# Designed miniproteins, single chains: the designs that were tried, part 95

Each design is a single chain, and the fold is of that chain. pLDDT is the mean over its residues in the fold that is shown.

## One batch from the design tools (miniprotein)

Design m3292
Fold by ESMFold2-Fast:
Structure m3292 (fold): chain A 62 residues (1-62)
Amino acid sequence: DREARLEELEREAEELQPLVDAINNQEPFPPEVQIEIGRRTREVLEALFDLRVEEALAARRR
């Protein structure tokens, strides 16, 4: 279900948000951890954007 997938991705984004905020506030994270957070954040955001585009296109046809 598209809605369930969106909810799952939003939950992952919420889990990553505090880590992204900490990096933006220049809290001391090892470079390897920063790279991993960045990669996972990109993957989640890309999947979330793709899903939202599909929802927007579906809504326009209704």
Scores: mean pLDDT 76

Design m3293
Fold by ESMFold2-Fast:
Structure m3293 (fold): chain A 100 residues (1-100)
Amino acid sequence: MENLEKAKEAIEKARELVESGDTSPEALAKVQRYIDEAVDYILQAAKEGAPLDELKQLVDEVARVMYEAGVRLVGLPEDLARKIAEAFRDTLLAEIEKLQ
């Protein structure tokens, strides 16, 4: 499914930027853009009937990238970054379940 592949590509691009350690406003904006693109592709794939297990795996990957960006690039405390990532994951999974 093309949307699942595009979501994976967007997640990998966001991960590469987080791993670079570039804390510039431009890099942070690119990470956010790739996360937004991944979410859009995941939701489109869900509407097209993509398997729920594959969608959940992608949601978990986006949440991990958000956690890592929060800790490494933004400098959030680990517990706060985890809570934000978990809230995001739970919200996105609830949206996916409404589309299935």
Scores: mean pLDDT 86

Design m3294
Fold by ESMFold2-Fast:
Structure m3294 (fold): chain A 89 residues (1-89)
Amino acid sequence: GSEENVKKTLEGIIDLLEKYKDKSREEVIKALDEFAKKNNRYSPVLKLVKYVLEGDYEKAEKIYNAIKKNMTPEQKELLDKVIELAKEI
């Protein structure tokens, strides 16, 4: 996808995580699965967030290291914010 599509996907995930910050991890995971089905956007980021929420940091780090290599500095900043928000849940 274009750089704008990746940015929109990351911003959409940030909005979702901020919306569900006061909910259980199980509810957030269900919301992410629904978001993925409805939007069919950059699936590696959604999988990364799900692993962070599940506490599987080894799998999360593997995906993070794979995807960040192909990202712009702005996209990396948004990805880091996604990870911070997911860790707070």
Scores: mean pLDDT 77

Design m3295
Fold by ESMFold2-Fast:
Structure m3295 (fold): chain A 111 residues (1-111)
Amino acid sequence: MKSEQEKIEERVKLLKEEGIEYLEKSKENPSYSLFAAAVAGLLEAHGYTEEAEELKKLLKEAGDEEALEIARLAAEAVRTRSDEADEALLEKLLAALEKYGDEESKKLLEE
């Protein structure tokens, strides 16, 4: 068995890789950039700032301002665990999904 620390480090690497994969998928389905943003926010909230900054840099290079705002709000929601932060994240996420209007956005909005 791996140590608890090794398991955490492995999961952080997998999350970063998943975020990069979402960014690649966003080229065909723009709403996938929101999933990459959520991963960046989660990493930042848990103190993995270098990994989060790498994903945010890729989002900036893609010019996706909506996804960057979602990353910020996701980090606040996870870090503060407040109803206000959760509500702000949900409102921005729903607005971004509606704006993208791709097939994945429509599927998520129907849930």
Scores: mean pLDDT 76

Design m3296
Fold by ESMFold2-Fast:
Structure m3296 (fold): chain A 100 residues (1-100)
Amino acid sequence: MDKEFDEGVVDVALAVANWGIRKGDYEGAAKLYEKALEFAKKNGLSDSVIGRIYYNLGLAYAKAGDKEKAREYFQKAISYFERAGDTEGAERARKALEEV
């Protein structure tokens, strides 16, 4: 399995979604992050990659005003970052969760 190529596909999707966030297209960004999440899970990408996608979903829903979904996705991001040993990612997600 070419995980480097698959991670590159996710990184491009996240970059496009982040650009959508900057333009105020929170719904379009959330949809693209959800597609990236489906792709990452189907292709067996790392817990750190999945954690990053959940974190960005939390940010998109928080900016869209959906606090319930934002909290859910930040909690999932924390779980995946902790599983991956990404203490920095987990701490970032916890701080974002406290702000919702």
Scores: mean pLDDT 84

Design m3297
Fold by ESMFold2-Fast:
Structure m3297 (fold): chain A 77 residues (1-77)
Amino acid sequence: MEELFERFLKALGNEELARVLAEAIESLPEPMPEEEIDKLLTYLVTLDVRSIEELKEKLPTLASVFPEFAKQLEKLL
């Protein structure tokens, strides 16, 4: 959790956003592979997700690419 939080915080610049994203990954029934975490982080940066409100707006798009992650994320939003 702490390592994931720091990675998202560095990439996106928002502490609340980084915390929610890290918690969503840690809540997955199976560990997300490092390659998929890297893809997710790149995708969020490409979409310019900078806040919880922008994350909520882009949740349907995230669900199409990362459905299990989006399901856990929805529970936290």
Scores: mean pLDDT 81

Design m3298
Fold by ESMFold2-Fast:
Structure m3298 (fold): chain A 76 residues (1-76)
Amino acid sequence: MTLEELQRKIKEELEKNRADVEAARAAADAARAALIDLVEAGDIEGALDLLLELQAAGATEEELAAALAKREELIA
């Protein structure tokens, strides 16, 4: 493998990782914001339900985002 090929592969990997990290961060921030909103609204039962759903899912970032979207529909 040439040095240029290696540098290109590293750059592509970093760019992909950056996008994935940014998406994961956004999902985590959304999850935290939704939990805070439920607690601040005094909806302790709603917050507990969300936490239980996340635990049952063995939560990946995508699963956290999906659970939050579902909860947002119910709250809206």
Scores: mean pLDDT 64

Design m3299
Fold by ESMFold2-Fast:
Structure m3299 (fold): chain A 106 residues (1-106)
Amino acid sequence: SVDEIVEKIKEALEEAFRKLLEHITSPEAQKAVREAYERFLEALEKARKEGKSLDEIVQLVRDMLAELAREVMALLTPEERGKFLSILGELQEKIDEIVAEAKAKQ
């Protein structure tokens, strides 16, 4: 169900944002990441309540990850940027796996 997929996406987001906060040293960047995580959870819950399709939810997540990258990258050191991009890449791959498995079971 869409509800089960949203829960799996939320779990993937929680793990990714935990890793981001462990690797970011700037208080401003940490605040931006925490605020983005709260906005992500709120947006996913709103989309769920509004009955958005799986494809709409996936696009929402991709758009929000791109916006997070734009906000946070300028606040990071070059080393932290590499780690940030690695963590976001792993998150995007995990979301794609969740979506592919969900579509295969339809």
Scores: mean pLDDT 85

Design m3300
Fold by ESMFold2-Fast:
Structure m3300 (fold): chain A 67 residues (1-67)
Amino acid sequence: SLAQQDQQLREKVKKNLEEVREEAEKLKAENPDDSQVKARAELMVGSQEGVGRILESVLQLVRDKQA
């Protein structure tokens, strides 16, 4: 079903986001006094969160075409 397909894609994006969050936290922990490392690590997480929002928009468009 479309709902099952959507859920599988959302779970994959969620897993990727969690992995990026873990790596970002490691980078910040290894560079506690580097404000640029902290800022860029946060941008990495924000970019992956953006992918999730774009995916939701694409899934809505695909479902609308099937209706």
Scores: mean pLDDT 84

Design m3301
Fold by ESMFold2-Fast:
Structure m3301 (fold): chain A 98 residues (1-98)
Amino acid sequence: ALKYEEAGDYKKAGDAYFASAQETTNELLRRHLYFQSGNLYVKAGDYDGAKDVYQAGISQFPDDSTFWFNLGDVYDKMGDYNTSTMYYNIGMNLINNR
C-alpha cells in the first residue's frame, strides 16, 4: 500500500484496493479494502471515486457508522454541507443505538 501513496499514484492505489474489495470473500478484508480505497481517492482529490467506494461499503455494511461518516466527510470536502450533515446524522444514530 505504501508504494502507491506517492502523489501521482493515489488514484491507481484506490482503483486497485476497490478492485480487490470486489474480489474478496473475506468480510473484514473487504471492509478494510473499501476504507483504504476511499481514503486514497480522497487523497487524490477524486471525490466521485471516494463516493462510489463508500456507497458500495454502505450497501454491504449499512450498519457500519464509519462508512456513513466517511461519505459525510467527502461531501463536506466537496462543499455540500447539507448532504454531509445528513450522512453524519445517520452515522451518529447508528452508534447511539437508541
Scores: mean pLDDT 83

Design m3302
Fold by ESMFold2-Fast:
Structure m3302 (fold): chain A 70 residues (1-70)
Amino acid sequence: MHMTEEEIEEELKKEAERAQKETGIKIEVVSRPPRLSDYSDEDIELVEEMLEKGEVIIAASQEELRAALE
């Protein structure tokens, strides 16, 4: 089934909001895969610690979001 880019983005945001409400974990949806160059060394360390503790989930796609929640 073909979906528009807008429909894909809307579904991804909807899924993230649902998961955030169910788990209480902050979910950040990004328009592209996060790259290490986009973060400072301090931010990388903080994000890694938060991800390890399950306090934050970062996803660029619906597949990544599902993998992080499963």
Scores: mean pLDDT 62

Design m3303
Fold by ESMFold2-Fast:
Structure m3303 (fold): chain A 55 residues (1-55)
Amino acid sequence: IEELFSEDKEVRIEAAKKIGEEGNPSYIQPLKEAYKKETDEEVRKAIAEALGKIK
């Protein structure tokens, strides 16, 4: 989850995808926080997709 706040854009994208695949509801809040702090559009899309996969 620390990878969501990495200085490396690729690491943040990869972290969001993995969290979305895990589908654990406990990650919803951390993903929302990461989305609010994220300025890169590609990373924000990855986080939004991850949130959409978690029920």
Scores: mean pLDDT 77

Design m3304
Fold by ESMFold2-Fast:
Structure m3304 (fold): chain A 90 residues (1-90)
Amino acid sequence: AKVEVEVKGEEATVTLTGTGDELAAAAEAVVQGLNEAKEKGIKFEQVDGSGEGNVATGVIKAESKEDAIELGKLIAEAAEKAGFKAEVKE
């Protein structure tokens, strides 16, 4: 699976691409990144989510652009630790 994070203002859009089992594992890696962000004091809320075929997307709103960027980096780091390709776009 591939994990892509796009940061626009205060929002981080996370896109997961892969087969069903790969998507489930990639989603677990994203949850690990979100937990790391919470432990670091980053406040965020999931505002949207969708899934179609081999693609799943979630939108996460932080309190600032700087927090959204840090959130994206933590998600990408967690995905890489899980063995997935990860990319952050600003």
Scores: mean pLDDT 83

Design m3305
Fold by ESMFold2-Fast:
Structure m3305 (fold): chain A 95 residues (1-95)
Amino acid sequence: SMRDELLKRLEEAIKLLEEAYKKTTDPELQEDLQILIRQLKNLKTLIENNSPLPIISGKQGLLRRNLQALLQVMKDKKADQDIIDLVQEVLRIVS
């Protein structure tokens, strides 16, 4: 189902952020990635529990803004392109 495909994509997004975290040596970026991993896991739980669409949409919007902000910080810090690409793919999945 579309819901099952979305949940699988969110699980993939979580794994991609965990990979980005493992590859990141900057402590501030590691902290930001851990927060985003927690936010993605929370979003997945809300979808699994059939939370109201406005709540899910609001959490997705916040997550997208936080991912966009992190991407800008990563680019400004000249983080490794492989790490940036992982976070960009996560943004694509949640958009």
Scores: mean pLDDT 88

Design m3306
Fold by ESMFold2-Fast:
Structure m3306 (fold): chain A 81 residues (1-81)
Amino acid sequence: MEESVLKPIREAEELLERAESTFTEDLPPEEKLRIMEESIRGLEELIEEMRRNGVPDFEFKPLEEALRRARELLERFKEEL
Protein backbone atom coordinates (compact mmCIF):
# COMPACT_ATOMS: atom_id res chain seq x y z
CA MET A 1 0.00 0.00 0.00
CA GLU A 2 2.73 2.55 0.91
CA GLU A 3 4.72 1.67 -2.24
CA SER A 4 1.64 2.32 -4.43
CA VAL A 5 1.70 6.02 -3.44
CA LEU A 6 5.16 6.84 -2.04
CA LYS A 7 7.16 5.19 -4.84
CA PRO A 8 5.36 7.11 -7.67
CA ILE A 9 5.76 10.36 -5.69
CA ARG A 10 9.52 9.72 -5.32
CA GLU A 11 9.80 8.85 -9.03
CA ALA A 12 7.92 12.06 -9.92
CA GLU A 13 10.27 14.13 -7.72
CA GLU A 14 13.29 12.45 -9.38
CA LEU A 15 11.88 13.16 -12.86
CA LEU A 16 11.27 16.82 -11.98
CA GLU A 17 14.75 17.14 -10.43
CA ARG A 18 16.28 15.62 -13.58
CA ALA A 19 14.42 18.15 -15.76
CA GLU A 20 15.49 21.07 -13.51
CA SER A 21 19.13 19.87 -13.43
CA THR A 22 19.15 19.40 -17.21
CA PHE A 23 17.86 22.96 -17.75
CA THR A 24 21.05 24.35 -16.13
CA GLU A 25 23.53 21.70 -17.44
CA ASP A 26 26.03 22.43 -20.24
CA LEU A 27 24.42 20.06 -22.75
CA PRO A 28 23.43 20.46 -26.43
CA PRO A 29 19.90 21.95 -26.85
CA GLU A 30 18.57 18.78 -28.53
CA GLU A 31 19.77 16.61 -25.60
CA LYS A 32 18.16 18.96 -23.04
CA LEU A 33 14.88 18.93 -24.99
CA ARG A 34 14.95 15.11 -25.14
CA ILE A 35 15.54 14.72 -21.38
CA MET A 36 12.85 17.28 -20.45
CA GLU A 37 10.31 15.64 -22.80
CA GLU A 38 11.17 12.19 -21.37
CA SER A 39 10.63 13.53 -17.81
CA ILE A 40 7.22 14.95 -18.80
CA ARG A 41 6.22 11.66 -20.49
CA GLY A 42 7.31 9.70 -17.40
CA LEU A 43 5.23 11.94 -15.14
CA GLU A 44 2.16 11.59 -17.40
CA GLU A 45 2.58 7.78 -17.40
CA LEU A 46 2.85 7.67 -13.58
CA ILE A 47 -0.34 9.73 -13.16
CA GLU A 48 -2.22 7.52 -15.66
CA GLU A 49 -1.00 4.35 -13.85
CA MET A 50 -2.19 5.70 -10.48
CA ARG A 51 -5.60 6.55 -11.97
CA ARG A 52 -5.90 3.05 -13.47
CA ASN A 53 -5.05 1.54 -10.05
CA GLY A 54 -7.89 3.52 -8.42
CA VAL A 55 -5.67 5.85 -6.37
CA PRO A 56 -7.74 8.86 -5.14
CA ASP A 57 -7.09 12.18 -6.95
CA PHE A 58 -5.83 13.90 -3.76
CA GLU A 59 -3.03 11.30 -3.37
CA PHE A 60 -1.44 12.10 -6.75
CA LYS A 61 -1.69 15.91 -6.53
CA PRO A 62 2.12 16.02 -5.93
CA LEU A 63 2.63 14.24 -9.29
CA GLU A 64 0.29 16.71 -11.05
CA GLU A 65 2.26 19.60 -9.50
CA ALA A 66 5.56 18.03 -10.65
CA LEU A 67 4.11 17.62 -14.18
CA ARG A 68 3.00 21.28 -14.19
CA ARG A 69 6.50 22.42 -13.14
CA ALA A 70 8.22 20.19 -15.71
CA ARG A 71 5.97 21.60 -18.46
CA GLU A 72 6.81 25.16 -17.33
CA LEU A 73 10.55 24.32 -17.52
CA LEU A 74 10.14 22.96 -21.06
CA GLU A 75 8.28 26.13 -22.17
CA ARG A 76 10.99 28.35 -20.60
CA PHE A 77 13.67 26.29 -22.36
CA LYS A 78 11.92 26.67 -25.73
CA GLU A 79 11.73 30.46 -25.17
CA GLU A 80 15.54 30.53 -24.62
CA LEU A 81 16.22 28.71 -27.91
Scores: mean pLDDT 76

Design m3307
Fold by ESMFold2-Fast:
Structure m3307 (fold): chain A 66 residues (1-66)
Amino acid sequence: MDSDIDLAMKLIAVGVFKAIGDDKTAELFRKYSIDEGVPVLEAMLRAMKESGAPESEIKELEKLVA
């Protein structure tokens, strides 16, 4: 079951975004992944799209979600 691992991955991803100074992506990722229960990779895609991340980086993540 993914419950504990999924939550741990979400918390780590929020911490990584904050550590690299991307507070906007961190906040959006926390909202989608933790508050709304979206899976890690889908939440990252949503957060990156809304924060204005490069399309090339978004397409790389889309390959991992598919």
Scores: mean pLDDT 74

Design m3308
Fold by ESMFold2-Fast:
Parts: sequence; C-alpha cells; structure tokens
Structure m3308 (fold): chain A 65 residues (1-65)
Amino acid sequence: APQGTEAGRAAERNLVDSGLVDSLEVDGVFDAATEAALRAAGIPPAVVRSALDPDGDGVLDRAPP
C-alpha cells in the first residue's frame, strides 16, 4: 500500500494550517480524499500533484529531510 513521507505530511499540514483547505488526511499520500479536499477548496489537484508528487506514485514526497 502507498506510504506517506514526513515531507508529504508536512505539506498536507501546511495546506490545512494555511486555511487553503478545511481538512484532509495527513498521511503523505495523494489519494482521492486529498484530491476531493483540494477541489472543495478551489485548488486544481493537478497543480498540487505536479509540485508535491513529481514521481506520480501517489506519495507526497517533494524532498527527504
């Protein structure tokens, strides 16, 4: 199963903390729930995925620590 990274979880926390989305799962995975939360906030999911999931594997991992 896809596993999240600390970088991915930090990015998800930033989206919630910044008020860009109301809530989403902080698991570091770009899944259907994350995409739905972004759409609800008016943020294009493809843009966020390209920035945070460049490998396209469903794991939000822009950079290791």
Scores: mean pLDDT 61

Design m3309
Fold by ESMFold2-Fast:
Structure m3309 (fold): chain A 63 residues (1-63)
Amino acid sequence: GAEKGKKAYELLEKLAEEIKKADPSLEVKIEKLDEDTFKLTIKRGDEVVEKTYTAEEILRFFG
């Protein structure tokens, strides 16, 4: 539900902050695809890494 998605989003924001802190040249974006699905995009010049996570996965791996 909405509460899980909100908590997952907060955890992804913290992860994005840590990534940016480790390398300030990286561009980090979080996209909400639906209530329980998020995309994390990390860019460095011509290198792009995209990962899609469910709220359950985010809570499990980063919570």
Scores: mean pLDDT 80

Design m3310
Fold by ESMFold2-Fast:
Structure m3310 (fold): chain A 100 residues (1-100)
Amino acid sequence: SKVDDLIDSAIDFLKKLAEYARSKGEEEIAKYLEEVAKRIEEIRNDESLSDEEKLKEVKKLLEEAMKKVIKTLESRGEKDEAEIIKKQMDTLLEAIDSLI
């Protein structure tokens, strides 16, 4: 379904972002993003949730992940990287909002 495909895209994005973070020596961010991706996989497979409820929970987790990642990157002086990641996450959040 379009909902499953979009949630799968969110999982893939977080996993790739975790790999990028790890390549930069940001192991704590990488682990955090991997944990968020795993939680989103659990939401995707939760048969008790409607598609709309799944998208809303995924959106909340992505917004929380964005805030934590952006704050960490900015605190380390990586403002340009923070802006790029924020833009990519905002695009994903807009796609989710289009289906709610």
Scores: mean pLDDT 86

Design m3311
Fold by ESMFold2-Fast:
Structure m3311 (fold): chain A 57 residues (1-57)
Amino acid sequence: GANPIFALSPEEQAIVQEGLNLMRENPDNRELVARGIGLVLRGIGDAIERGLALLRA
């Protein structure tokens, strides 16, 4: 099951979902796919940083 400590916040989830939608709607557009990947990585990265901050406190 998902670890609630590392669950995406609503804001992080929205960023990831925007990135996934951008890739899904524009699969043949390399620039938009790259932007979508960047958004997904940003949302996940923010969640990891937040989780690590909680573990190191």
Scores: mean pLDDT 76

Design m3312
Fold by ESMFold2-Fast:
Structure m3312 (fold): chain A 100 residues (1-100)
Amino acid sequence: MPSLEELKEELIKLVSKMSKEEQKEFLRKLAEELREAAKKTGDKILERLAESVEDLAEDDSISGEEAVQRLYLFIETQPKELQEILHEVLLRVLEELKKK
């Protein structure tokens, strides 16, 4: 499996090549996966993060690259257990996106 840093680089490369609609689809899918993780864990931080990512998906002023960078700044401040959950969520979203 790629590390969190390798996954960040791969995500930035992919979103930089996306259309604005593809970037919005990526962020909406990420928010959906984060909500599912929040439901399974009962973690309120994951629930709030899902809402923040949904808001980023609707913000036309923010690039996909900037959204990924903002997300990783948040991830880097979280406990290891939450970072592992976020890593799995991001990997699932990336794998689904690559199947397109």
Scores: mean pLDDT 79

Design m3313
Fold by ESMFold2-Fast:
Structure m3313 (fold): chain A 81 residues (1-81)
Amino acid sequence: MDPEETVRRIEEAGKGILKKSPEGALAQVEALEASLKSTIEEVKKIDKELGERAEKILEETKKKAEEAYKKAKEEAERAAQ
């Protein structure tokens, strides 16, 4: 495994998810987090610093997905007369 390439792929996947739709993004980020949990642990065994970076990327991506979902919900509520 190449830890740097793995971290880059996680970052790219997160950015791709966030660009599609707010409602779908949260579910996809949670699925990605679950599927990558063991991969991140392997990265941590090879390079702890890169493993921590991967965890932070997923955490930030999830936070952004949650914020986008909340914003979309608020906009939908305001659009309802």
Scores: mean pLDDT 76

Design m3314
Fold by ESMFold2-Fast:
Formats: structure tokens, C-alpha cells, sequence
Structure m3314 (fold): chain A 74 residues (1-74)
């Protein structure tokens, strides 16, 4: 369940970062910060995560997505 939430969050954030055309970690972090509240709520509703668990999942998924997209963008 948490593993599925993490993979879904990572895929969604990676897709949104690519769609936004981010080229560096600073730009990626801004997009992630904007999406984080909505994504945390969605993961809590779909996977039954606690607020703390949802925050950790989004934080780790965001870091992974940001590194992947920013490194590949150029």
C-alpha cells in the first residue's frame, strides 16, 4: 500500500515536472510545493495513509522525481 502510493506519487510528479518543462532542482521544487497539498490529500483518500505518511511519501517521491527530471531535462 505505501509502496504503491510512493510509485504513483513518483510517476505523477515526474509527469507534472516534465509537463512544466523544469530544467533544474529549484524549478522542480516550486512545482512540487504547489502540487504537494493536493497530492497528499489524494494519497490519504486512496491509500488510507495518515497525514505524516502522506507527507513522507510526497517528500521522497518529490525528491526522486526532481532528480530524474532535472538531470534529464538538458
Amino acid sequence: MMEEAYEEATERLTRELRKAGVTNLSEAQKVIDELAPELRQELMERYGLTPSQAELVVRFAGARAAMEVASEAY
Scores: mean pLDDT 80

Design m3315
Fold by ESMFold2-Fast:
Structure m3315 (fold): chain A 92 residues (1-92)
Amino acid sequence: MEIPEKIQELFDKFDKNGDGYLDTEEIRELIKALGLTDDPEAVNVFVKRLIEADKNKDGRLDKEEFGELLKDITSDNILEALRKKIVEEAKK
């Protein structure tokens, strides 16, 4: 129940230009910060879901698309890593 609220905090933190979207560069920074790039399986799944979530294919995700992307990730390890990093980043 806290994950959706923390997802908003995470989104806002990485939406550095404040336009309400995460572009490809901001998403890449997010993936790196969450350690997903160190897990080839997680990266592959995340990239596939990212392409699927980007309905207009412009390389940007809004908050709803970002939430659906995280929800569609079937790896509990990815969600646990996200939860841990969200808590750490929100604490700073």
Scores: mean pLDDT 62

Design m3316
Fold by ESMFold2-Fast:
Structure m3316 (fold): chain A 95 residues (1-95)
Amino acid sequence: MKTEEERQRLEVEITIAMHLMEVAVGELAARRLEEVHKEEAIRTLEETIELAERHIEELRRLKEEIPESAEEIEAEIKVLEERKKEFEERLKELK
């Protein structure tokens, strides 16, 4: 167990953490722009939604590749899907 399987689990954990961080940075940037540059905030939020979609797709592929981590990956997909939904609702409010 202190071999390839442990390495794969760490790789999954790192990938999940990086995806969450990238989406969080995009959200923060959009929020800060809302007060000063509404059009830039809209664009940044749209880009963050696209990023979340790409991360969800990547996680779905990873779930197929590493079935042992499927539950952890599935939980993270749900988090990203919920955040994407929040971003879409916010986008409607800004437009």
Scores: mean pLDDT 78

Design m3317
Fold by ESMFold2-Fast:
Structure m3317 (fold): chain A 79 residues (1-79)
Amino acid sequence: MREEEAKHALEAIETARRDLEEMRKEHGVKYSDEEVLEAIERALGQLRQLREKFKDNPEVQEAIRELEEELERLREEVE
């Protein structure tokens, strides 16, 4: 049960990372600064929730940390 939930969490994190790359590529064309910042804020909220739920799973914790760093980089780029 927990293992299946962790697998789904990792898949969700990978999907979010792909969505971020798409937003980064299409920033200023398809997505406004406000839209990108809102998406970052929403993603950070979801990652915080997942971090609490999977605090005992180092693989999920590592994936969250990596995506959080990417989110912060994109935020600095957009401001």
Scores: mean pLDDT 79

Design m3318
Fold by ESMFold2-Fast:
Structure m3318 (fold): chain A 79 residues (1-79)
Amino acid sequence: AVEALEAAKAALLAAAGDPLALLQEAGRVITAMRDALGEEAARRVAEVFERALSTPGASGAEIARRVVDEADRELARAR
């Protein structure tokens, strides 16, 4: 539900300094997005995460923010 997604977003932002934690918490955001909005929304968030990971010089904080911003965009679009 939306509460689980909000908790996952907060955990992802807090994990930005640890690469392994960043990967785990991004996975939780994608799972929570799937549960809240379905497969297509989850896939779009996963694609943003993959693009951010492949961006040279992107920090963990930048990656986390891009994932959270995309999740928020999908939530806004679903309304």
Scores: mean pLDDT 83

Design m3319
Fold by ESMFold2-Fast:
Structure m3319 (fold): chain A 85 residues (1-85)
Amino acid sequence: SREEHLKLLEAVLSYLIEWMEKTPEISQELIDELREVLEQIRAGKLDLARARALFARLAEEISKLPLEEQLKLEKELLELIKKIL
């Protein structure tokens, strides 16, 4: 359902923001913008175009990290998704 999808997005985005705050290579402006998206999701709203643009930017910043850090993040996200679904 839409409510289940929004809860999954909230959980994943909350985890990503916490991870980004601990990752100095990620831009603070991107973290701040994704925090705004998280608050919109919590209010039951989602600007898909903005979210997609910000996730594309996040993917670009992640791609500049060492492969080991990228694989660790992917593993942790997959484990989070498994626990929610």
Scores: mean pLDDT 84

Design m3320
Fold by ESMFold2-Fast:
Structure m3320 (fold): chain A 76 residues (1-76)
Amino acid sequence: MLQQAQQLYQQGMQLYQQGNYTEASQQFIQAGRLAQQSGDTDMAIHFYSQAGESFYQAGNFQQFQQLGQKAQQLRS
């Protein structure tokens, strides 16, 4: 599971570097979900934060705000 999350993160970074911010965000969200399911809260926070940043770059402020709240909740 964590290895799959890291694979998705790498795919997201590739898309981010290409300027495909919305697709990058989707990969980061999936990576975050898998990390969260694996109990790796720190990794999940990191991936959700990257997803939010990618949505911000795409001009999608609503999703940026929602991912920020998700990351904050995981920090408890």
Scores: mean pLDDT 84

Design m3321
Fold by ESMFold2-Fast:
Structure m3321 (fold): chain A 67 residues (1-67)
Amino acid sequence: MKQEEIDEETWIALGEIYFAIAKISGDYEEGARLLEKMADELKDKYPKAAQHFRELSEELRELARKA
């Protein structure tokens, strides 16, 4: 098995954790920027995780705009 590397499901879970931290801390813009950078890094190898990170980043950008 190849689970010595972080798999796509684990990346998705990490994205959710980062999103939750950003919401709790109120660091919406920094959180969105971090998730967007991670999505760009993951897009070739883990496209589903990258898409999830982008969606979370957009949610944080909406929260930042409202704050």
Scores: mean pLDDT 78

Design m3322
Fold by ESMFold2-Fast:
Structure m3322 (fold): chain A 74 residues (1-74)
Amino acid sequence: EMVPVFVAVTGPERDKSVEIAKKIIKEYNGTVISEEEIGKAVRIDALIPKDQLDGFFKDVLEKLGGHLAGIGQL
């Protein structure tokens, strides 16, 4: 089943970080639900397959760790 998650990215390369986050979501067979600017951050809400969730969070932290404002399960 699908699990709702969020990834919030910030910093000078924010637009690039958004693109990377969306690519990771797609690689883990997820679907983007919404994208919203929240102050200086962009928050992306997505659905990720439950069996992919651990790998998804590890990959996001590895590729975007320094650019994350937040990440978690909704």
Scores: mean pLDDT 85

Design m3323
Fold by ESMFold2-Fast:
Structure m3323 (fold): chain A 100 residues (1-100)
Amino acid sequence: MSPLERLVQAVKALALEVMDLATRRGDEALAEEVARALSAFGKTVSDPSASLEEIAAAVERLLALARRAIERYGDDAQAVARLETLIARVREELARVLAS
């Protein structure tokens, strides 16, 4: 699996976990914002003219949304632990893409 393919899988896993938490909490606005950001990321990585800077910016937007979920729902220790693990994975895979 290429570094970019691993990044895509890590980002999808993070986005799905944030959307699940938001949905369980009735935060439809956050779930919709994450879905839109994931769609935008997918379009960016599928665009052969997209720069690494544009890919990184799309990833950072999803990371910011994940941090927002942790700040809003910090009482759910299990969800916070899962999100922190997924955030770390996304950052590691993004670093591999940027080093390529």
Scores: mean pLDDT 90

Design m3324
Fold by ESMFold2-Fast:
Structure m3324 (fold): chain A 71 residues (1-71)
Amino acid sequence: MAPETVEFEKTITLYDPRLGGKKVTYKLKATVPKEDAEKQLEALDAINKNNSSKPVKAEGPPPDILKAEKV
């Protein structure tokens, strides 16, 4: 049992420049410390909202999607 960590799955649609700028759907699966879980969820929500509303206006470092799996 891991009371200090949480696991979550979230589906995110991103523009993938490696695939010619197509929108691709990624299934994010991550186990993170409880204290970081809220940050991770907020980051994922921000990506989803930003992608939907203003995909070309985002200026900032891209999120680390090391925990993302393409499905």
Scores: mean pLDDT 58

Design m3325
Fold by ESMFold2-Fast:
Structure m3325 (fold): chain A 88 residues (1-88)
Amino acid sequence: MTELLEKLGEALAAGDGKKAAELIKEIGKLMADDLKSLGYDDEAKQVLDEFNKAAEAAEAGDFEKAWEYFKKGLGIYQKAKAKAVAEA
């Protein structure tokens, strides 16, 4: 995960919306798969939806909008992971 976030930062700094979109989709899929493995199927779907919107915005060169969707998806992921830890 950390390596993908570093690569995303590099793509954003370079203005490479296509590469940023690809990395955002990959990150979203990994987060969604993680949540699904923990039984959080609804949150996994929400994470995928938000990261897909972030990727579309990044591909269009709208990095501000991409960041808004990315933050929303990440927030859902972090909240679900916190619940999983608390329920263990």
Scores: mean pLDDT 82

Design m3326
Fold by ESMFold2-Fast:
Structure m3326 (fold): chain A 63 residues (1-63)
Amino acid sequence: MVEVTPEALRVLGELNDQLMAGASAEDVARQAERKAEEAREQGDLATADALEALARSYRRMAE
């Protein structure tokens, strides 16, 4: 289980808004992966782990 940080929750909201607006699951998965990499570069490993888990979930939906 991954701990949800405030930053991860904010990104989740943005990605869900995009998905509801008609974005593909693959597109939001790509964005989550990019945000996870940004969080890791900033040293926020908890947010990076949460966003990586989110990206994997969206990629499974895209299949």
Scores: mean pLDDT 79

